# Designed miniproteins, single chains, continued (3), part 93

Each design is a single chain, and the fold is of that chain. pLDDT is the mean over its residues in the fold that is shown.

## One batch from the design tools (miniprotein)

Design m11223
Fold by ESMFold2-Fast:
Structure m11223 (fold): chain A 87 residues (1-87)
Amino acid sequence: SELERLQKLAEKIIETESEENVRALGVPFRLVAGRLKHNIVTELTEEAEKVVEEIEKENKVTEEILEKAKEIKERLEKEVEELKAKA
């Protein structure tokens, strides 16, 4: 699902230590975020887009980017759990 894919991308951002890896995640992260269409997921999409924009602007992983990625990951994990419970 799109949520699970975005969660994995957020995890990779948090886990990576190289600017090259973070930069490579930016584009696919944006593509996944752009495909999320649910009102509950709209905020997560907006936060994911902010993370992508920060990565592109800074060309590095800042503490703020890592903090935002962690927040997105935690919120995505919760949404994924709720989706699995309903389906």
Scores: mean pLDDT 60

Design m11224
Fold by ESMFold2-Fast:
Structure m11224 (fold): chain A 87 residues (1-87)
Amino acid sequence: LKPGEYETRTVDGKKVTTVKPKSDSLELLARTWARTLGLDDFIEQYARELADQLVEFAKKYKPDKIVIEGEPVVVEIVEKKLKEAGL
């Protein structure tokens, strides 16, 4: 995860990591993936890459809670992938 795409705060004694995809990151990814996957698959590919990065982040830093903010479709895909990874 890039600096500024996530924020970690202590809430009620728990480490909470909030993930907020930035528009500049989405634009950069869109330029690369739209050519290969088409625009219809862009959101799914972005969500999968984000989920993979969050799995590695959670294993390394072990936050008490992860909150994902963004488009509902992205959030749903990421949550599903995190659940499949045992998170």
Scores: mean pLDDT 66

Design m11225
Fold by ESMFold2-Fast:
Structure m11225 (fold): chain A 90 residues (1-90)
Amino acid sequence: SLFPRMEELIKKIEEAKSVEEVLDAMQELLRLYLREYPKLTPEEQKRARELVEEALKVALEQLKRLGASELEIEEVEGLVDLVLAFAESL
């Protein structure tokens, strides 16, 4: 049940009360994505990528509300880009 777990983590990001809570939930989602991605069908891989992109968008909005620095925002964007690229190599 990958997709319900990813959606629950996106909800945790939306409800996060600190920068650290956003980063922890995002890291958990990215670890789950990397672990499961090689086992997915092409259609499921597309959906998983779309959920990671949705999670990034939600995380960036929440980080900005919580007063994260521009550097912290850029580091999260860079980490997601790296993880998405790495998963395609698996």
Scores: mean pLDDT 89

Design m11226
Fold by ESMFold2-Fast:
Structure m11226 (fold): chain A 70 residues (1-70)
Amino acid sequence: SELEKIRKALEEGQEFARSMGRDLLEKAIADGPAGVALFAPLSGQVDLANQAAKELEEELRKIGEERRKK
């Protein structure tokens, strides 16, 4: 069951990275054509988002452990 919680945290982390990438792109579009042009090379931004997801999965794991102590 702990493994299932960890896997869920990983999936949530990946989903968060995807939503972050989407939100950043939408914000760039709202900032106008210059923002979109800077965001055009999305591959690099996606890699950064995936990196953030990895950090989030560690945070979620720690939060999960703390919540279990309640």
Scores: mean pLDDT 61

Design m11227
Fold by ESMFold2-Fast:
Structure m11227 (fold): chain A 83 residues (1-83)
Amino acid sequence: GQEAEDLVQQGYAAYKAGDYITAAKKFIEAGKLYYEEGDLETAKSMFEQAIKLAKKAPKDDKEAQELLREAEENLKEVERKLK
């Protein structure tokens, strides 16, 4: 829906600004909405993008570590549904 698309746009805007933490957070939020809508393939793509972005943060960034865990947990749930 439009809410998920708006979050994707916000994520890309943050990415272009170099704000990888905000970008990862927006893609996680978008992925959750796509998952609720039953668009599992797009949800998976959003969580994979969030994982890549969270990994661009410093290794000791606790917020990035938490976002990485959340994105990985959501990705496992989507993959379980796709099997």
Scores: mean pLDDT 86

Design m11228
Fold by ESMFold2-Fast:
Structure m11228 (fold): chain A 78 residues (1-78)
Amino acid sequence: SARAEALRARLAEILADVRARALAVLAAHGISLEEFSKMSDEELASLKDLMAELQAIEAEARPRLDALVAELRAVEEE
């Protein structure tokens, strides 16, 4: 449906923004996305400031993402 397509587009835009902001945080800490993806749990635990900044980005986006996902589910069940 056109409404479901529009909701998916909005979800994709928010996810792209979150990704761009997360990449900027990683770059500010001198870490590439490739390096981050290869880090162990112990290495990630040592990066408290980085993880706190990434969690702040998620916390800001989470209510908007949850609302869009709920609306998309409702539209797909109609």
Scores: mean pLDDT 82

Design m11229
Fold by ESMFold2-Fast:
Structure m11229 (fold): chain A 100 residues (1-100)
Amino acid sequence: MPKMVVELEGVSEEERKKVEEIVKLLEEYRATKDPAKALEAAKLAIEFTKDDPALKAFLESQVAAYKAGKITGEQLAAGIWLAVVEYLKSKGAKATVITE
């Protein structure tokens, strides 16, 4: 199975731990297709990006669209990861997805 391995540069240990928790929930969603895992990942991503109002608003809109049936859980998961990457880039950090 391709495992999503994330390398992080320019982040604190606290930021790394939070990103790893989000990634774990997204991997659990991928394995189980359990909506609760995708929604918990979104909740952690909203908290992680809370000092960026645009990314927080984007994530909140993605959760609302998912709950309204306008986007799939896979689209929500992709939106969560995209927001985390953009947040890290805005702080001068880098997130790299390593394909095995």
Scores: mean pLDDT 79

Design m11230
Fold by ESMFold2-Fast:
Structure m11230 (fold): chain A 102 residues (1-102)
Amino acid sequence: SFVSIGELVDHYLEQGDEDKAIEILEELAKHGNAGALLYLAGLYLERGDYEKAKEYIEKAKKLTKGKEKQLAEDGIKVAEQLGHKKAVELLKKVLEFLKKLE
């Protein structure tokens, strides 16, 4: 679930293990998880890799049929309620980037 992904992302990023976070997110994304694609986009936005971030956003857009912004907003709300600060930060970066593309 999206909640479970936010917890996993927060856990590995708080430990400084970004490579493990990416590994898990890539695996979830291969299985059609749009939330994982948005977290991957957020991580690449933090790296300044806008090309990869855009690629993951386009995949999420296709998978959600254009509801990627709503998915990011819903994910932020859930992650904030659960205290997953790193997950919130990544999704807020994605949401800001999506708003600039409108």
Scores: mean pLDDT 85

Design m11231
Fold by ESMFold2-Fast:
Structure m11231 (fold): chain A 56 residues (1-56)
Amino acid sequence: SAEEAAERRTIAGAREAFALGERSLLLSALHDLERSVSPDNPEAQALIAEIRAALA
């Protein structure tokens, strides 16, 4: 669906930000994931946890 496609794009962008390792990009990616992705998406929730750990 269009919603699933949008979630995949958000996850892909967040992974790219994570690979770049810039704190400002990680904060932006975390915000986008938390705003745009369903709490039922386990891939996105795992990535949110990884980004939070990286920012700690």
Scores: mean pLDDT 80

Design m11232
Fold by ESMFold2-Fast:
Structure m11232 (fold): chain A 78 residues (1-78)
Amino acid sequence: MGIVTVKTDRSTRALGALALAGASGDAAIIGGDDTTVDVRSDGGKGAADYIGLAVKSGGAEVVSSTNEEVLKAIKEAA
């Protein structure tokens, strides 16, 4: 189980991709504010791919991760 904190500029593309990460079943959005979103992931590739898509959109940036494999998967997807 890992938590990825993502900073977002609130663009529709970045927020849409993060919402799809939650909908994948491998992740849940567990918190955040107007500028950050905390995503819990159990290492599911679908969740990592959508978080990576949010980063690739230019509207999101990974601030921290408690799981190195999840971070690697996000980096490979971005």
Scores: mean pLDDT 70

Design m11233
Fold by ESMFold2-Fast:
Structure m11233 (fold): chain A 70 residues (1-70)
Amino acid sequence: GPLERALRWLRETLGWSDEQLRAALEAIERGELERLRREGDDLLFPRDLTVEEAHRLLLAHLLERRVREG
């Protein structure tokens, strides 16, 4: 689905680490996503992703890793 495609894009195109994904998740939780888009790279999140979908994408990746390590 779109979230799987976006996650693959973040990992394969941008080479995002789990640390970078966690930092982005924390920024979204603080309501900083719009600030990140304004001050950072407009390509950081695909245009078709909402704030809620971006949060779910990053959270899903972090949860997947925790399940594999447990």
Scores: mean pLDDT 59

Design m11234
Fold by ESMFold2-Fast:
Structure m11234 (fold): chain A 97 residues (1-97)
Amino acid sequence: MIELDYSSSGETTLAIIDLMIREGKPLSAAEIAEKINLPQSTVSTHLRSLESRGILSVSEEPDPRDPSRKIRLYSLSDESAVETAKLIMENLRKEQE
């Protein structure tokens, strides 16, 4: 049973949001995990949380190497979501001080 450390949860959320702002393009959970050097399972949990909050949108694209499969791509939903993401980053950073 893996208990999520609330402290590390905030840092993971900040890393995901920062990456999404910098890249400005849809990314898979695997790409995000590789870029921030965290387990994909941890990243996927935080991505679902951000999607449920309306900060990230998800699109399902056919895998060009296996058309029977779909890959989920995550992106910032709009300019309002980018501003909200920046505000969340600032608040999480401030609470960890």
Scores: mean pLDDT 69

Design m11235
Fold by ESMFold2-Fast:
Structure m11235 (fold): chain A 62 residues (1-62)
Amino acid sequence: SKEEKIKELAERVGKSQEAVSKAVKALAKHLGMSEEEVLEKLLKAPLALQKDAIEVGLKLTE
């Protein structure tokens, strides 16, 4: 499920599920993609890229 994917990504990047959810939503809106597409791409990416993408997503919510 989407919630399980958010939990997995949160554990991998060392952030809360709330923070990852906010970052993914912001990235999806900015990239013109669904939240599910962003999550699937990030979960297939290397850890360094996952961490960077979540930081960028969080900055987009400011």
Scores: mean pLDDT 85

Design m11236
Fold by ESMFold2-Fast:
Formats: structure tokens, C-alpha cells, sequence
Structure m11236 (fold): chain A 97 residues (1-97)
């Protein structure tokens, strides 16, 4: 759901506004087929914030998207908390490779 994805991305942007501006510029460049510009923006993101900050930004967005999806589907708070905890575990395991 595009609405959930937008709200989740906005939550991550609130937490990391400076990184969010560069990520928006990167996504726009990719969408417009400006591959060289996208590469330059990505290099700037990694140089200024590092890969760990980028991963944290997308983790926040993904977690919020899952939370909103579960809330919208009426999943009880206790079950929602378990599913969010499982998501955090899976995300951490993928990144620890």
C-alpha cells in the first residue's frame, strides 16, 4: 500500500532529516534515469552519513510500514509487538552477514 509506504518513509525522514533529503534526491535521479547523478548522490550519502546510517534509515521506514500495516488490519497490540520484534531479529540477522 503506497499510503503506508509514504507514512513510513515520512517517519524515517523525521528521525533523520538531513539524510532523508539526500535519499529523496537519489531516488528522484534513479527514477528519472540519471544514473551518473544518482551515483554522485549515493557517494555523498556514504561519505557524509555512512552505510550504517542508511541501513538505520531503511530499518526505521520498514518497521513503521509493518506497524502501520498490522494496525490497519486490526492485529491486536500483543501480536503486533511479537511480529515487530521478529522483524527486528530478521533485519539484524540479514545485516550481520
Amino acid sequence: NEEIEREAFEKAMEAMPELAELIKEFRKAVEEGKIEEAREIWEKIVEEFGEEAVREFYRLAAREALRLLLERKGVPEAERAELLAEFEREFAEVLAR
Scores: mean pLDDT 78

Design m11237
Fold by ESMFold2-Fast:
Structure m11237 (fold): chain A 78 residues (1-78)
Amino acid sequence: ATPSRETAVRMAEKMAEAAKKAGLEDAYQRFQEIADKIRNGEITPDEAVAELVRIAREAVEKDPEGFEKMVEILNKEA
């Protein structure tokens, strides 16, 4: 199911916060940009999900250990 705009914003914000806590500075900034674009109506929720997946993929390639820590943080805060 396609997430609502509100759900997509919350998802992007949670990912940004987890990335920041994990030390993934580039991913943090990019997730924040996506949250802002969703909030401002610049992208659709579907486009936002695709961009979040892209950012996560790049984070794994750049810092796999940092990404693992980010996933652990997200699971604890769920």
Scores: mean pLDDT 81

Design m11238
Fold by ESMFold2-Fast:
Structure m11238 (fold): chain A 90 residues (1-90)
Amino acid sequence: DPLKKEAELIKKIAQEIADYLEEKLAANPEGMSDSEKELLAFVINVIELLNERIPNQAELDAIKQALTSLLKENSDLPIFSKALEKLENL
């Protein structure tokens, strides 16, 4: 199922971002930008959605577009640049 495979890859990317930002939040919450906080909230919501169901292609495309935009606002770090590359190859 191509949609299931794409959803699993998006979920993996979202989880890697969430893990990084949650660790940063735990270490220094005042050091997080508003853009990083928005990105964290977004990837948590994506993970929750993908745990409950497989979205259709239009929903997956919308998630990819939103995640790409949020990552570009934060792309000065290697983890976000790598996440962008993974999304572009989906």
Scores: mean pLDDT 85

Design m11239
Fold by ESMFold2-Fast:
Structure m11239 (fold): chain A 72 residues (1-72)
Amino acid sequence: VSPGAAANAAAGGADLAKANGGSASAEQVYRAVTESGSVPEEEARAAAKLVGEASGGPITNAGAAQGAALAT
């Protein structure tokens, strides 16, 4: 997984978590990364999985920040 794809997934997860009242699913993060337009579907899926694994379950604001830290 590229650092850029992981960073985009983490940022998208944080935004979606705010909109949803504190958490986002890996599928929602996958869609956000795909909609960024610069990441192939395979990379977007891998990045969403990476952020989900770093969060230990539902992607929260804290989990998304942790995923971003792992990407940098």
Scores: mean pLDDT 62

Design m11240
Fold by ESMFold2-Fast:
Structure m11240 (fold): chain A 77 residues (1-77)
Amino acid sequence: APSPEQKKKADELAEQAEEYLKQGNIVEAAKYALKALQIDPTNKKAQEVLRKVEEAARASTDPEVRLAVQQVVAEAA
C-alpha cells in the first residue's frame, strides 16, 4: 500500500489533473491523473478525472485530441 507521503503526492497530482480538466486541457489532465495513479493506484480523484478525460475525448469532434489522449493512456499502460 502507498505510504502517507506517497498518498499526499498522488492527491496533489490528482488535484492538478482536476484543474487541467476544468480548464478544458484534456491531454494534460490525462498525464497528471496517470502520474497520480502510478504513485497511488487507489486514488479515487485521479480515477474519476481519468474517466472524465476518456468521456470528454470520446465526445470531442477533434481527432487530434482523441489520438493524443489515446497515446498518453497507452504509454502509461
Scores: mean pLDDT 80

Design m11241
Fold by ESMFold2-Fast:
Structure m11241 (fold): chain A 90 residues (1-90)
Amino acid sequence: GLEEFKKLMEELIRKLKELAKTSSEEDKKKIEALIEKLKAVLDESVKNKASKKEALDRAKLVIYDQIKTFSDELAEKVRELMNEFAAKVE
């Protein structure tokens, strides 16, 4: 359910924060912007009582949109974290 999605999203955000700690200042700002957008997806999904699938699809769209602005190396690392998250949600 959405409660499990919330827990998994919080884990993804934690891992993104860890990635930001070891990243350049520019990459850190990009990761922090992604985290804020993911928090917004979670908040909207809870308020609107979205299904787990709808919440996951929105999170994936946000991540895919944001990684277009990332370096290839950072985009790959974020994709790996997203794939782990998505596999646990599905």
Scores: mean pLDDT 86

Design m11242
Fold by ESMFold2-Fast:
Structure m11242 (fold): chain A 110 residues (1-110)
Amino acid sequence: MDKLIVKVYVNGKLMAYTYNGVPGLAEPSKATGKAKVKVEIELVATGPDSSAGPRVVEILLNGKTVAKKTLDLEVGKKQVLETTIDNLKKGDVIEVLVDGELMAKVTNEG
C-alpha cells in the first residue's frame, strides 16, 4: 500500500499530520464561523510507477462531503485540496478520506 503524508490546516494552522493514517499530530482546531481548510497530500512510497496515480480525496464535515477531487499522486510531490466552511461550530469534526479510507481527523473546539 502507498505511504502518504497527510497534513490538515485550519485557517493556516497545522492541526493534524498523519503518516499512512498513523497520527503524528492531532490537535483540536479553535475556529468559529468561516474557516478555510487545506489538505496537503504527499506520496512518499518508493514503489513501482503503478503505485502512483489518481486517488479520490475527500474532506468531510460531520460525515458529509464538503470537497472532493481526484488528485494524481506522484512520489515526492505535494498536492492540495482546499475548501471553505462557512459556519464551523464547536464539536464539528473534519475528516480527510483517500479512496474512502480515513487518513486524518480534526475536532473543532470552537
Scores: mean pLDDT 78

Design m11243
Fold by ESMFold2-Fast:
Order: structure tokens, then C-alpha cells, then sequence
Structure m11243 (fold): chain A 66 residues (1-66)
């Protein structure tokens, strides 16, 4: 169950980063999670061949791309 929970959290994190980036830009995005906690998801998002650092603050619902 612990391994299933970890896999689920990573998958959800990737969906959140991808969906947030796509909603913000109107373009297709590919997300990879590097680190997640209950309050933050960090990773990368690729849009049109360019890679951005992505940070989602879960408590604020705010996605930052840099």
C-alpha cells in the first residue's frame, strides 16, 4: 500500500503540473515530477521543445514556471 500511495502521488503530481501548464499556456505540455510533498509539487514541464522549472503550491493553487 505504501508503494501504491507513492506511485499515485507521483502520477497525480505529473497530471497537476501538466494540466496547470496547459491551462496557463493553451499548449500541450509534458510534465515530470522531481519532488512532491503534501503542500508542493516540483518538477519540469516541456512546452514547444522548451523546458521550464515548474512549482505548484498546492495550498495556494498557484503554478509557477521559470
Amino acid sequence: SAMEEDEKKREIGELLLQGGAEAKTGKKAKATVEKYTDTKVEGTVEIDGKVYKATLDVLKGELTLS
Scores: mean pLDDT 80

Design m11244
Fold by ESMFold2-Fast:
Structure m11244 (fold): chain A 86 residues (1-86)
Amino acid sequence: SSDEVLEKIDEILEKNRDFLLKELNLSSSQFDKLKNEFLEDIRENAIDSTILLDEFVTLELFLGFLLKQGVISLEQYNEILEKIKS
């Protein structure tokens, strides 16, 4: 179900919480708000859930959401993606 996929996405983001807080320079409360907004965006837009089982793809899509929302710059997006690939 879509709810099971959203839970998996949440687990992937929580697993990477400390890394994301540091790289995005966010507080825990700011991260929780952005994570919940991302999960709502996925729910509302019926994204193909199978692609979101991959940890890298999930993190890339989250960063892409933050870029789209103006939370991060394109430069920050590229820098964080390179760190994830390492």
Scores: mean pLDDT 82

Design m11245
Fold by ESMFold2-Fast:
Structure m11245 (fold): chain A 81 residues (1-81)
Amino acid sequence: GLGEEGVKLAEEGVKLGLEGVKLAKGEGLAPAIGYALRALGGLIDALLAKKKGDGESSLRYGKEGLEAGKLGLKKGKEGAK
């Protein structure tokens, strides 16, 4: 269902955001952490929406979390040698 899809996307976003934090050095670290926290917020929102039976909101929050995670990974890579 949409709630399961939303949570799956948000979990992937958190994974990407954490990978960004691991790769980040210097000035890239703070932005990478910021995006990883935003991805985590998306996961929390997706889980809460799924629990309430709101699959559409869960999917939206999951997509938002995934995009945040992707940006976090990008910022982490920008500081890596």
Scores: mean pLDDT 85

Design m11246
Fold by ESMFold2-Fast:
Structure m11246 (fold): chain A 88 residues (1-88)
Amino acid sequence: MEKEIENLKKLAEELLKEKDPLEREIIAAMIVMQASILKKYEEDPEKKKKFAEALKEIAERLSKSKDPIVQELAETLKEIAEELEESL
């Protein structure tokens, strides 16, 4: 889980640096896909909790962007985090 969380943080940083709208949309889609896969296959409650906390942290950082794509991503990640917490 630690490596997967670090990869998501790196993608979020790349998204914030990306200037091309199409490439930004692709990176956002990759982040959602990776977060959704981790949510689906993680069964350890402690790892789910750590993952939910990390997603909320990433979402908070992304929510400071004025880009609608990045704002939508932040909302999606927050929803995934809430669903993970509900599964505990």
Scores: mean pLDDT 81

Design m11247
Fold by ESMFold2-Fast:
Structure m11247 (fold): chain A 58 residues (1-58)
Amino acid sequence: SSAEDYYNLGLEYLSKNEIDKALEYLKKGAELGNRKSKTYYGVVKAEKDKGYNTASFP
């Protein structure tokens, strides 16, 4: 499938709150050069990592 198909799949998993699957498909779209996938992957990854960092550093 095209990079745009991975982007759309990533958004579908985000809408279902399946963050890990969303990150997997957004990463695949980003690796194929889809800028929207790259942007969303960065944002979603940072939000997840920020949550863990906040929990680890009171």
Scores: mean pLDDT 75

Design m11248
Fold by ESMFold2-Fast:
Structure m11248 (fold): chain A 93 residues (1-93)
Amino acid sequence: MQSKEEVKEAMERAAEELKEAARRLLAERDLETLREAVETFIGNAKLIVKEYPELRPFVIELLERVRAFLRSLPGTPEELVEMIDETIEELKK
């Protein structure tokens, strides 16, 4: 059992790790691994909102930061950005 603070810290760490991985994987042109990393992050975000509904605003803000970062990187597939946008819209409902 993790505290809400530990969950927030874990998600912040996961977001930073995804950003670093995205830079590396785009440079390596490993789009399949990047897609899997984004899908894993989205899956964890949805799971956290389900288990801790009070963290929804935090998770949405975190997804918006990840989306903005990915949009700033040259060569990011639009599909990955759209997946995050769709997840944000789903969580806002």
Scores: mean pLDDT 85

Design m11249
Fold by ESMFold2-Fast:
Structure m11249 (fold): chain A 93 residues (1-93)
Amino acid sequence: SAETVAEVRRIVIEGALNEDEEGAIERVKAVAPEVEEETVRQLLEDARYAFKMIALGISEEEARADPRELSEEEKREALRRLEALEEAERAAL
């Protein structure tokens, strides 16, 4: 459902900044056990790529290694920017 997709995406986006792949998979499986592990991995890769692109606008040096190395303040700003982009994409549909 659209609600399940939104919840999975929220967990994956949060996981991309704060968790390893296994932790994110476990959280997704807890709320949406029907979602395949490979799908979660692909969503994590996409989210991390998006955060690298966004983080380059915030901190080029920190973004080069891993988005998870961003400060807590930079992680919150990157998440806010990604959420704004998602809302814009939904409005364009």
Scores: mean pLDDT 71

Design m11250
Fold by ESMFold2-Fast:
Structure m11250 (fold): chain A 80 residues (1-80)
Amino acid sequence: SKEEVKKKIREEIDEFRKELLEKYGSKLTPEQKAALDAMFEGFKRYLEALVEAGTPEEDVEKLLKTSMKNVEALVEQLVA
């Protein structure tokens, strides 16, 4: 169901956020952490809207994985 796909996406984003904070959290300011949290919440809403629009799960998952890779690269630039 669309609801199960949305739940899976939320859980994957939350786990990715946890991993990023474990890896980079000590190098991020409180303001940078708040900005990342805002980005993740916007990203959840965007992907859930795609699921609601009938986008296939495989396409949403591909977009999620690509976006996660891009976000990690951006965080690496912030802490460099």
Scores: mean pLDDT 86

Design m11251
Fold by ESMFold2-Fast:
Structure m11251 (fold): chain A 64 residues (1-64)
Amino acid sequence: SGAVAGANAGLASGIDETAQAGAAAWEAHKRGAEEGARAGSLGAYSKDPVKAREGMEIAAKGAK
């Protein structure tokens, strides 16, 4: 149903963001930003929203 599909899509969005942060951290590591990649990976798997956000930002910057 549309309502169930919408709820599942919302949950998947959060999971996708976490997966993207991890992937970005891995790329940053390969490209030479090892500290940034590690911080990003640790942040992505943190249950603290602030640390998760910071980790994603560090990973994104390191991946560039």
Scores: mean pLDDT 56

Design m11252
Fold by ESMFold2-Fast:
Structure m11252 (fold): chain A 103 residues (1-103)
Amino acid sequence: MQEEIDKALEELEKAVKTGIIKESLPDIIRFLVENITDPEQLKRALEILEKLLEKFRDDVVNKGLTIEEIAKKYGISPETLKRIIDLLRDAIAYFKRKLEELK
């Protein structure tokens, strides 16, 4: 489990660094939400997810791109992109709440 969580976090960090978004990203986000319990992993996951959401916000707010244009830029479907954005928002909220509970 730990090794699988570390690999999932590495895939998210790679997406942030390279801008390469895979169709599997929704499954990775769901896996992390379901399996992370360690406070250090929660903090790392939260930081990565927030950076990834900032990338999509930059595409919309600063570059004026539509969801369809952003999806084309990353080589994914608009449906997958919408799912990723929704999952990112939900996962960030969940991890923030989980960290508050661990105080």
Scores: mean pLDDT 79

Design m11253
Fold by ESMFold2-Fast:
Structure m11253 (fold): chain A 74 residues (1-74)
Amino acid sequence: SLAALLAEYDALVVELGRLFERHEVPPELVAEFAAVVLEYNDLQVAGRLTPARVRELIARLRALRRRIEAAVAA
């Protein structure tokens, strides 16, 4: 459901925010996170959040989480 996808998106945003609070993250990864959040907010304001679009944003956040985890482990 869309509600379940929105809850998953929110949980990922919170998780990534915690990584930024706990670790020094490269500015380019912070910028990519900001771009995903901006796209989500633009789609929400436009009433264009669909399950397919939310799944795409979740996939981008998951890929970004892996990159952040790799960067902070180095």
Scores: mean pLDDT 88

Design m11254
Fold by ESMFold2-Fast:
Structure m11254 (fold): chain A 89 residues (1-89)
Amino acid sequence: MIKILENNIAVLDNVGHITKSDVEILKKNKVEILIIRNATSTDLTRQDLKELKNLKLVILEDPENKTSRGFYLNTDEEIDALLAALKAA
């Protein structure tokens, strides 16, 4: 489930698996900041994230553990760090 907010912000809430169709929705809406809550897995690749030309920041939020972690997407290393975190969740 994707919620598009003001200022090109999107929220993915209670998404068990983040898919390529989620990427297409984010791309169409030119999302710059993505907040992901309670995501458990993804099949996304570095290339899928690189296609999101407007996406600058992803925030992984775990409200049950009261933790959040931000990932900038300016370098391949930063994108790989996000993918590692999503695949480990």
Scores: mean pLDDT 75

Design m11255
Fold by ESMFold2-Fast:
Structure m11255 (fold): chain A 96 residues (1-96)
Amino acid sequence: EELLAKAKELAKKMVEAAEAGRVEETIELAEEILKLVLEALKQGDWETAIEIAEIGIEAIRRAIEILRRQGASREALLELEEILGLLEILLGLAKL
């Protein structure tokens, strides 16, 4: 599925951006993954939505760890935690 392939590429870019200290880009990439989950859900493709959410959750958790070690701001880390929380909620709903 095209959405799944795009999610994998975005997840890879997000971790790379976090490793490079590109905080804003990391948040933008996390937001794009969230949009892909919502798009899959809107299309009724719950299996793809679950897979994208799982990929996003893993990548965002890794990005938070990397950025926290680099001393990223509390505000930036909270934005990533909020996106993570939304993905976890959507994953739970998609599994109903």
Scores: mean pLDDT 88

Design m11256
Fold by ESMFold2-Fast:
Structure m11256 (fold): chain A 95 residues (1-95)
Amino acid sequence: GLEELEEILKRLEELKKKAKELLEKAKKKGDKELEAQAKKLLLEIEILIGMLRIVIGIFKLNPDLSDEEIEKLAKKFEEKLKELEEQLKELEKKL
């Protein structure tokens, strides 16, 4: 249901916090390449958060929309979230 999208949003906000921490560590290390990669990851996370907030808003205004469509969208956002989580892990290895 809608709660699945809201849980994914919460996980994206936590991922954003970790990406910001990576960016600050990259800046302190003076690693310009890692800093640029962390900024790109942060932007990708922020775009996905914005898209998910719009989707949640649409479903809140249209409660008669199919639960199947919500589940399908939740799966797509979950897949994108996992991809971004893996990117963060790979960048953290460069610290």
Scores: mean pLDDT 87

